Designed miniproteins, single chains, continued (2). Designs and how they scored, part 2

Each design is a single chain, and the fold is of that chain. pLDDT is the mean over its residues in the fold that is shown.

## One batch from the design tools (miniprotein)

Design m4041
Fold by ESMFold2-Fast:
Structure m4041 (fold): chain A 65 residues (1-65)
Amino acid sequence: SDKIIDTLVKETGLTREEARRIVEEGRKLGFSDGAVRQLVIDLAKKLGRPPTVEEAVEALRAAKG
């Protein structure tokens, strides 16, 4: 849903394209949109900045394994 992309842009400072790429990778890994949203927001808070797509995807992979 486009709603998750809008939320990630507003809450983390990611661009729409970066947020889309992260959401697509999270879905491929079997995460719900709610889980992707929470993990990426928590990562942004931990970093004190928007995560890179690579950092967010690495965090999703780590959470799955």
Scores: mean pLDDT 87

Design m4042
Fold by ESMFold2-Fast:
Structure m4042 (fold): chain A 86 residues (1-86)
Amino acid sequence: SKAEELVERAFELAEKAEELVKQGKYEEAAKLAKEALELAMEALRIAETLEEITRAIGAALSAIGIQFQAGLVGEKQGKPLPPELG
């Protein structure tokens, strides 16, 4: 279904975001995780079965977790010093 396709795309973007976190690209990872969440929320909106709803929620939670991870790690490492306008 379209909901299933959106969930699959959301998980793919979430996995890519995790790889970006590993590379220290926290801003890029956060952006991609946000896109994954948007796809998961759209999947949830059009989901017609409990299984589709459950998978969409799972994708949304994964994306949210990655967003927090990227934001928290990025704040500590990507912005450890004031950039002083650089």
Scores: mean pLDDT 76

Design m4043
Fold by ESMFold2-Fast:
Parts: C-alpha cells; structure tokens; sequence
Structure m4043 (fold): chain A 56 residues (1-56)
C-alpha cells in the first residue's frame, strides 16, 4: 500500500467532525485504511485544518 495524505482547511463553524466521519468512511469504502486524523484549530484565523493520513 502507498501512504497518502488529504488536507482540507475550512471555517471553525464548519461541522468538521461530520466531514471527518464522512471522508474516512469514503476512504475505507474505497478499500483504503485510515492511519491517522489530525485537527489543527487556528483561533486567530477562525479556521480548522484537518489532515487525514491513509494507506491505499
């Protein structure tokens, strides 16, 4: 398997947990394995950056 990363930045008001659940389910449905999910909150910018690392 090749390890890949998916990075997305969106407003802190965005339902990030729901998005993460949906994207990880999509990766797994496509035959991938989610290795880690990292969330970085930038309070000054009002953004959340999500990094999903997966093997495919």
Amino acid sequence: PVVKTSVATFPASFPADALIARETAAIEAAGGTVLSVEREVDEAAGTVTVTITYAN
Scores: mean pLDDT 79

Design m4044
Fold by ESMFold2-Fast:
Structure m4044 (fold): chain A 60 residues (1-60)
Amino acid sequence: GAAERARAAARARNAAATAEQLGRPDSYKQAHEYAELAEAAETAEEAERYMRLAGDSAGG
């Protein structure tokens, strides 16, 4: 539902913020792109997929 989409988008944004704080500009750019896709997602499933991709990008 809408709450699940919002939570996934917020988690994706947090992953991007973490990459920024770690001083990894390429990881931040990629994670931020996925966070924007998570916010634009029409379904909770899509938002969660982009959230996972944002997390992976922030960690790599």
Scores: mean pLDDT 82

Design m4046
Fold by ESMFold2-Fast:
Formats: sequence, C-alpha cells, structure tokens
Structure m4046 (fold): chain A 93 residues (1-93)
Amino acid sequence: DIEKLREVLKLVREAKRYLEEGDIEKAIEKLEEALKLLEELSKVSKYKEFLEKLAEEIKKAIKYAEEGDIEKAITILEEIEGLLEGLIEKLES
C-alpha cells in the first residue's frame, strides 16, 4: 500500500527533524509508530524482506538516539528516506 509507505516516510522525516531539534523523546515516538506500520506492511507485501530490513535499520536509529549518538541516528534515517522514496517511485511507475 503506497499510502502506508508515504506515512512511514512522513514519520521518518518528522523523527529526523525532532533529532535535529534535540527532542529525542518525540523522535523515538515517531520511529516506533513507523516500525508498527512497517510490521503491518511486511505481513502482506511482496517486498516483505526489504521492509523487514528497513525495520531493523529504524531499530538501530532508535538505539543510537537513546545512546546519544544523534549523528549516527540521523545518518541511518537519511538512508531510510532514500530507500523509501525509491520504493514509492517504483510502485507509482
């Protein structure tokens, strides 16, 4: 579902903004919401393996944010944004 992938992308972008602003708690909240949506999508998607890899990367971003390594967390989120944008574009083609 393209609409759910767009919602995941929106949540990842919002989380990145919160990390840049120093609101780690809000960033983690947005990433946990994104994880829930990815889990729902992975159960019915032909892209299950790809979506599961994105979920693992989001879990790493949460861990780095909790540990105070904000630069690593943001870098991971930027990579996730690019991958999600690429998948959405492919599905719209």
Scores: mean pLDDT 86

Design m4047
Fold by ESMFold2-Fast:
Structure m4047 (fold): chain A 65 residues (1-65)
Amino acid sequence: IDEKEIKRALGDIYIWLGDKFEEKGDYELAAEYYEKAAKLYEEAGDEEKAEEARKKAEEARKKAE
């Protein structure tokens, strides 16, 4: 396991947490975790997952308003 693999795994965990908060209606927290996941995926070089995480964060922030 190297740094990129750890960052991808952590990103996956943060997506899972974001999804759980969104299910609970905690949209602001969901957006925060999706944003954390996106940053980790960018650092890991996984641009596709980073983009998906950013889109999830944007949608969650819209619902938080």
Scores: mean pLDDT 84

Design m4048
Fold by ESMFold2-Fast:
Structure m4048 (fold): chain A 57 residues (1-57)
Amino acid sequence: SEELKKLILELIALKLRKIGLEIDLKTASGKEKKKLQKEIKKLEKEIKELEKKIKEL
């Protein structure tokens, strides 16, 4: 379905974004590290919600 395709593409995009932030996190320190950790945590929640939606279809 078109809806399933869109959700899968969004999931791939979110996972790639998370990988990028995790790479940045390896060289970050102080406040920058804390900001990246918060962004990664937010992306993890979005990924989990999207995976649940895909599973329910």
Scores: mean pLDDT 87

Design m4049
Fold by ESMFold2-Fast:
Structure m4049 (fold): chain A 114 residues (1-114)
Amino acid sequence: MLEKGEEYLNQGKYEEAIKAFEEAIKELEGVERGRALLNLGQAYLALGKYEKAIEYYKKALEIFEKADPLSSEVARALRNLSLAYYRLGKNEEADKYEARARAIEQERQRRLQA
């Protein structure tokens, strides 16, 4: 189900992607559910529905942080939140999420070098 939604997203079929991800979310748990929520947010962002994109990105972020607060998925969710807030003209919130994403990436790089 995730794969079909991702195919629609890649084809620019955003409404079809949304329906596929909504169905996938009902059957998925943990990090996989987080990925479906992130993709659902991306589809809403592409449609200009920035408030809905933010809602789904925040839900994905909560799941990813609970699983591994230093994961690449956390950094991705934070960057997607930053982009959505910039689209809304909320530059201060956007900058805070971008700073958080950079902090996660820097900590990940530090630990790989330790």
Scores: mean pLDDT 86

Design m4050
Fold by ESMFold2-Fast:
Structure m4050 (fold): chain A 77 residues (1-77)
Amino acid sequence: SKELIEKVKELGKKAIEYAKKAVEDPEKRSEYLKKAQEYLGKALELAAESGTEEAYKIVKETKKEMEKLVEEYEKKE
């Protein structure tokens, strides 16, 4: 349903927000990365429930953006 897709988008945004916080705050990095992974997991669960390519694409794009954030900042130092 459209409502499930919108919820997947919301959870994906939260995952990215926590990934960004993890990069910006080294002292709380492990806590923020854990939260980012928890939101990504919830997004994937709802994407599976929706059974739509659109929802899976959102999760895939979210995962790619999270990986890019972590890798780009690790390689700059």
Scores: mean pLDDT 82

Design m4051
Fold by ESMFold2-Fast:
Structure m4051 (fold): chain A 75 residues (1-75)
Amino acid sequence: IEEAKEYFLQAAEYAEAGDGEKALEYARKGVEILKKEHPELSEHLDSILERFEQLIKQGKYKEAALIARGLADML
């Protein structure tokens, strides 16, 4: 849980900095850990990750960062 939280915080920081590739890398790492701990959330987490990726592709870095921070805050 702590490791996933750290990855989501890193994803948020990279998104805020405009580094979409690093933001996605860390968001994926956090999601992988959460899917192992909570398999029942797997479909929901994949949906959130797809939304995050689309926001990064659209240059909506502030919205993407809010998603990553929200995931960290839930942990």
Scores: mean pLDDT 83

Design m4052
Fold by ESMFold2-Fast:
Structure m4052 (fold): chain A 59 residues (1-59)
Amino acid sequence: MSKRERALEAVRREIARRGRLPSPEELKEIARETGVSQSTVSRVVRELVAAGELVDEAA
């Protein structure tokens, strides 16, 4: 599994758990736990946004 695929899976799991897109601080934690760079996690988030999967900060 590539680093990007691992980050994508972890981000999707956190979105499902929280019901919202993780904050920048939460994304840093995901990067640490998955062993991928923060830049890779950020890129994955941008790709999910571009694909229209889910973007919600909650009001």
Scores: mean pLDDT 71

Design m4053
Fold by ESMFold2-Fast:
Structure m4053 (fold): chain A 68 residues (1-68)
Amino acid sequence: KDEEIRELREELKKLEEELKNTDPSDTKKLEELIKRAEEIAKKAFELGDIELATRARGLAAQLLKKKS
């Protein structure tokens, strides 16, 4: 459980770094990052890490606003 939460934190960190290097005109890549952030949020919530889930959902919401 704790190891799974650590893996999700590393995945979110990698996603944040990938976002920094993503061209904002690359709509397909932004859509991929949004889906990955939502998956991280869902898994974190299932594991009981509400803070990590909230952080990942926040990132997905910010990306959705930028896309539109």
Scores: mean pLDDT 78

Design m4056
Fold by ESMFold2-Fast:
Structure m4056 (fold): chain A 62 residues (1-62)
Amino acid sequence: MEYEELNVNLTKLSAAGEVVESRTFKVRIPKVDDSLPPIDQSTQRSQAILKEIQRQLEKERK
């Protein structure tokens, strides 16, 4: 499979450390290349997750 679906929980905190917002996103990201070093695999996955979350937030705003 070339894609994977993940549930990602995102929490925003105020300057006082209080939870302002907590949301769970379902993200569909490209599967990383298993031939890459583990650190590079983690980096690519993290970047893909963040990009999909940003896309979903922009779509909700319209």
Scores: mean pLDDT 75

Design m4057
Fold by ESMFold2-Fast:
Structure m4057 (fold): chain A 89 residues (1-89)
Amino acid sequence: MPTEEQIREVFRRLLEEIRELYRKLVEEGKEEEARLLAKGVLLELLRQAEKLGLPELAEEVRREMEELGLSLEELSEEELEELRRLGEE
């Protein structure tokens, strides 16, 4: 098992990557796609942080979602279908 420090490092890297991807997609005029991808990944990271019992990481993910204007609610069926379609590319 990786250490908690290693898990935090992985989470920080993923958060940075998602923030960068979000910015690039918004700059390309793909704001809807950016929101769906970021929400899907961040919600999964939130679930992993909660499952691992790392509340500080869960707070960091929630903060990132708030800064990006993303809802903490589950993805709708329409959003999930769109995300699956994007994941095939």
Scores: mean pLDDT 76

Design m4058
Fold by ESMFold2-Fast:
Structure m4058 (fold): chain A 75 residues (1-75)
Amino acid sequence: SSLRAEAEKYVVKGARYFYQDGDLEKAKEYFEKALKLYEEAGDTEGKKKVLRQLGKVYEAMGDTEKAKEYYEKAE
């Protein structure tokens, strides 16, 4: 679906900000946009993938509690 295609583009942008730029706030923003689109599309596997990425972003930000919440949601 077009929603899944758009979500995947936001995942790519979030990953670039996180892994290449170290821009944690932009990474979070784009992964959250992808999460909403996967939820709207009913894509459970896409949603789980993004929840794990958000967990990693929160770990990098030092927010261990939120990181655990996102990892638990991805199970």
Scores: mean pLDDT 88

Design m4059
Fold by ESMFold2-Fast:
Parts: structure tokens; sequence; C-alpha cells
Structure m4059 (fold): chain A 57 residues (1-57)
């Protein structure tokens, strides 16, 4: 049960970081930022939330 609670908390934190990163990306794109600029903004938002996320491969 402890491992399951920790796993769910970690998954929740990751999902929040992904959500924050995705929201930042979409807002940047809607504001007319380039794909590269939007990805950089999203990556920074993800890092601030405790995860490193990139949308450009």
Amino acid sequence: EEERKELLKEIGDILRAIGDSLEAYLKARAAGKSEEEADAIAAEAGRAAGSDVAFIK
C-alpha cells in the first residue's frame, strides 16, 4: 500500500508537470510564438513543476 500511495503521488506530480507544460505550450502557440519558442517555454514550465518535458523531437 505504501508503494502504491507513493507511485500514485509520483504519477500525479508527473501528470501535473505535463499538464502545466502542455498548457504553456498551447498558450505560447496561441500567442503566435514559434514551435521552437513554445517548446522552450513548455520545457521550462515542466522543469519548474519538477519534470523535464520537450515536445519537439
Scores: mean pLDDT 70

Design m4060
Fold by ESMFold2-Fast:
Structure m4060 (fold): chain A 72 residues (1-72)
Amino acid sequence: DKIKEQAKKLLKDLLEEYSKIVDEEVVKELNKLYEEAIEKLEKAQSEEEMQNIVTEFVQEAADLVKEYLEKS
């Protein structure tokens, strides 16, 4: 599924980008969110489900990065 593969690539690219600007502990949390999102994407049967999974990951990952930067 091209849309599913595109979603996975987007999440991986975001994970790699965010991992460059945070410490090892936050990278661990980002990787956990990424693995959970990938598992959900593999089970997703509709574009709407895939969009919701991507949106949830983006929001949670951004919140982790923001919290780290505010404490730095």
Scores: mean pLDDT 83

Design m4061
Fold by ESMFold2-Fast:
Structure m4061 (fold): chain A 65 residues (1-65)
Amino acid sequence: SIDLDAAAAMIEIYASVLGVRAEVETEGDTIRVTLRGSEEDIAAAEEAFRKLAEKLGVKLEITRE
């Protein structure tokens, strides 16, 4: 499938487009995303990231701070 580093880069681009603050890291077979922003922006970003991860076939963990 896709390289995890490439998938992480795509998620970072999406975060920038959505206007949320995101820290994206890869760990093993999983991409970890820490989101900061308003409740509405975080909810929209979570939905977009989960859909992207599903399309790319990668595991995603999302944390809110």
Scores: mean pLDDT 80

Design m4063
Fold by ESMFold2-Fast:
Order: sequence, then C-alpha cells, then structure tokens
Structure m4063 (fold): chain A 73 residues (1-73)
Amino acid sequence: SLEEEIKELEKKLEELKKKNAPEGLIAAGYLELAKAYEKMGKKEKAEPLFEKAREIFEKLLPKDHPLLLETLK
C-alpha cells in the first residue's frame, strides 16, 4: 500500500541520515517521501519535505535542474 511505501521511505531516509550519507542522497530521500505524501493527499506533510529537499538541491544543483524543479509545486 502507499502507506507502507511511505514507512519504507521514512526508514530509508533515517538510515541515510544515520550513516551521514551525501547531502544529495538525503535530499532525494526527502523528495521521494514528499511525492509519496502528495499522492496520498497529505499536502501538509509533503510541503515541509519538499522544502527540505529544495534547500539542499539549491546548494548542489543548477536552478533549472529537473530534481530541483520537482520541489517547486
């Protein structure tokens, strides 16, 4: 289910943070989790996750990069 997918994405994101993974991977984790919450209709939960992904991607990627654009809904 989408709810189980969200739990798996949350677990993976926490593991990335625990292992001090590169910021880009952590940002991708936030983006995937945000998109999953959006599909579930939970915009309130998705918005701060898109914000976290955007903050990181703005430091790493050019302004027109597809991943950064996905954070701008």
Scores: mean pLDDT 85

Design m4064
Fold by ESMFold2-Fast:
Structure m4064 (fold): chain A 100 residues (1-100)
Amino acid sequence: MRLTPEQAELVREVVEEATRILLKHADKVENMTSKEAVLVVATQLLIVGTAIDLALEGKSREEIYRAVAEILESAADHYKDTYPKLAEAFREAAEEIRRR
């Protein structure tokens, strides 16, 4: 993987901010199961990979944040019936990220 210094800084900024927002909303999920915790980590890894790929493609900060929000919205929809409180946290995180 070869990011330019500018692309690496963009990925760092987006990943750090998205992680902060995701963990802030996930922290509101009381009595989170180990399975739900794994889903939070898996979603975070997908965000990191997507940010790297899009930065390598020359996508803007706005486009990368939009893709991150779409990942969280997709996760929220997928888990809405199984883990409704976690799904709500993902949806709230996506809404905050869309404001970036």
Scores: mean pLDDT 87

Design m4065
Fold by ESMFold2-Fast:
Structure m4065 (fold): chain A 70 residues (1-70)
Amino acid sequence: SLDEELDKLQEELSKILETLSEEQKLKAKKEWEKILAEADKLYEEGASMDEVKEYIIKKMKELIEKLKKE
């Protein structure tokens, strides 16, 4: 399910954050806050909960990949 995928990605992101410097953690937190703000906007524009969750999943995967390159 989408909820199970979100839970797994949140756990993976948390583990990656533990390996990062304080500066990198702060940048990651700001990117995550931007993802949540865009998700909220999609919901306000009439997107379904599943569409919002799929957006969050996509952006979390992109964030995780970006952090692994640093």
Scores: mean pLDDT 83

Design m4066
Fold by ESMFold2-Fast:
Structure m4066 (fold): chain A 101 residues (1-101)
Amino acid sequence: SMMKKEELRALFLELAKLEVELLNTTDKEEIEKLLKRMEELFKKVLELLGISVEEAIKRYLEDKEGFVQELGKLMLSLGISEEEARDALRAIIRVIERKLK
């Protein structure tokens, strides 16, 4: 639906914004707050895509390049710039890598 696409777009743009904020943050407490917010937004993205967190992690581990490329194509199809898509992908990878520890 158009509403689902607009919600996905907004979530990806917020993930991109949080990644930029994280790269400019040195305070440990603020870093943890940003990471928690990224995780919450990524969960909402997955809910809208009908994918569990466990399934997303599995897909990432089985084909990291394909996973990143598929999400990147989705972001571009939603009218997100290449720069913002790159930042949003970095945020998503960060959340997944954190869950693997």
Scores: mean pLDDT 89

Design m4067
Fold by ESMFold2-Fast:
Structure m4067 (fold): chain A 101 residues (1-101)
Amino acid sequence: SAEEQIRALLEATKETVRGLAAAGLAASTDPAAKAAMEALEERVLALLDKALETGDLAYLDEAIALVEEALAKTTDPVVKAALGEMLAALRATRQGVRALR
């Protein structure tokens, strides 16, 4: 069903977010950038969980906005690269979800 495909896509997106955050954290030497990435990962995963629990995709749009804001504020090139990939993944998920409706 479309609902099962949307749920699977959101779950896969959570794993992608975790992997990209872990890669950024492992490669960064900036303690402030690392702390900001950890806080962002927690917030993004919480929003994806709310999208899964409620079916309200406005939480996915909120997660995208948070990553866009973090990307605009970061100066660490490694964290910036990880955030750019995370943003692309979230946008691809949003597009995939819209295509299933």
Scores: mean pLDDT 88

Design m4069
Fold by ESMFold2-Fast:
Structure m4069 (fold): chain A 74 residues (1-74)
Amino acid sequence: MPSIEELEKRLRELLKKAYEAALQGDKETLLKYLEEARRLRRELMRQANLSPEEQALAERYFDELEEHLLKLAE
């Protein structure tokens, strides 16, 4: 089973690739990486046993990050 540390590393790598795709204006590739990152962060939050308030704050942070990256791709 992947450790929390392995999931965090994979999430960071995906976000880096998403940022690179955004800088290149490759919105299709960006959306694919963001979808994969969403999947991994849900698993991370589940394993980290965050409170409902902490989960809501983390989701809001990631939503803002996704909006920022999508705007960069325009």
Scores: mean pLDDT 76

Design m4070
Fold by ESMFold2-Fast:
Structure m4070 (fold): chain A 56 residues (1-56)
Amino acid sequence: AAPLEEAAAAGEAGARAAGLDDETAKRTGQHSGIAAVQLGLDAEGAAALAARDAES
């Protein structure tokens, strides 16, 4: 779905900004995108979740 695709893309961008490599950022973005949709968050929320995962 479009909302999930946008959330996953934002999550990937957030993970890259936090210093993850492209492969890890893509996977982190996918997971944070799903979590953001389940929590009712927007794309910005997905990026924040991905950045947090990157630091863990």
Scores: mean pLDDT 76

Design m4071
Fold by ESMFold2-Fast:
Structure m4071 (fold): chain A 100 residues (1-100)
Amino acid sequence: MTPEEAAERIREAAERVLALAAAAGADPAVLEETRARLEELAARMARAKDVEELRELAKEAVRTLIDGVDRAGATDPRVQSAVVGAGVVAVAEVVDVELS
């Protein structure tokens, strides 16, 4: 997995979770702030120079997604499960980059 592929996986997971949060009536302004921050982090991940930098950026992206969804008021169990799933995917993708 390349840094660019890892960044796209984070974008895909974030868009799915944010769409579910929006459908659950979460605050659109907070979701927009969260999406903007995630796009910034994904762009930095695509330019990561080593696995350690990529790992830290992926961790920050997952934390940003969790905090953003929580602040937006999305408490639907489906949204919470999707956020946990996105975190697992982000960690797995970073590990795959290190092993390849």
Scores: mean pLDDT 75

Design m4072
Fold by ESMFold2-Fast:
Structure m4072 (fold): chain A 116 residues (1-116)
Amino acid sequence: AQVVESGGGLYQAGATLTLSCSASQSASNGINWILSGPTRPPDLLVYRGSNPAGSVGERGRASGSGSGTSATLTITSLKPEDTGIYYCGALGSDLSATTSAAGGLGAGGGTQVTVS
């Protein structure tokens, strides 16, 4: 299936980020959101649609919502450290398994977010 992230760009510190994910096929186990950058390992933000994870999610700044073929990520109180490439996809419990979640949905190409 095709997955496309949108809503990236330039944001100010303290703003709210809203990203959208569109998939050509339904993700039966929900959508995962991952933040990655050239100098940092991937950080899981939300798993299985609505479960916050990682440093951003566990501090209550990340939330996820959506149905089947569309999902939304919201990050509140943006910090410069939130800068990076945001990916959505139906991933297994292992982040290396990009197509193994029920439905075989892969990760998208990512969308760049810069916070200043």
Scores: mean pLDDT 67

Design m4073
Fold by ESMFold2-Fast:
Structure m4073 (fold): chain A 69 residues (1-69)
Amino acid sequence: SEAEKLEEIIDKALEKLDEEKKKKALEAIAEALTKAREAGWSEVEALKAALEALEKIAPEAVEEAKKEV
């Protein structure tokens, strides 16, 4: 599914980060997911918002993760 693919990209990108960037990325992802769900967005839309937040912190890690999925 679209949601499973987005989750896999997020997980693979997070695996590429050091502990400091990973903590920052997880906080940004949690904030994006919370805001999207509070706004009534679908799971796919919420995951897209989370991936966008992650890309702002670690664009290269996200690009590499997309190649693996």
Scores: mean pLDDT 84

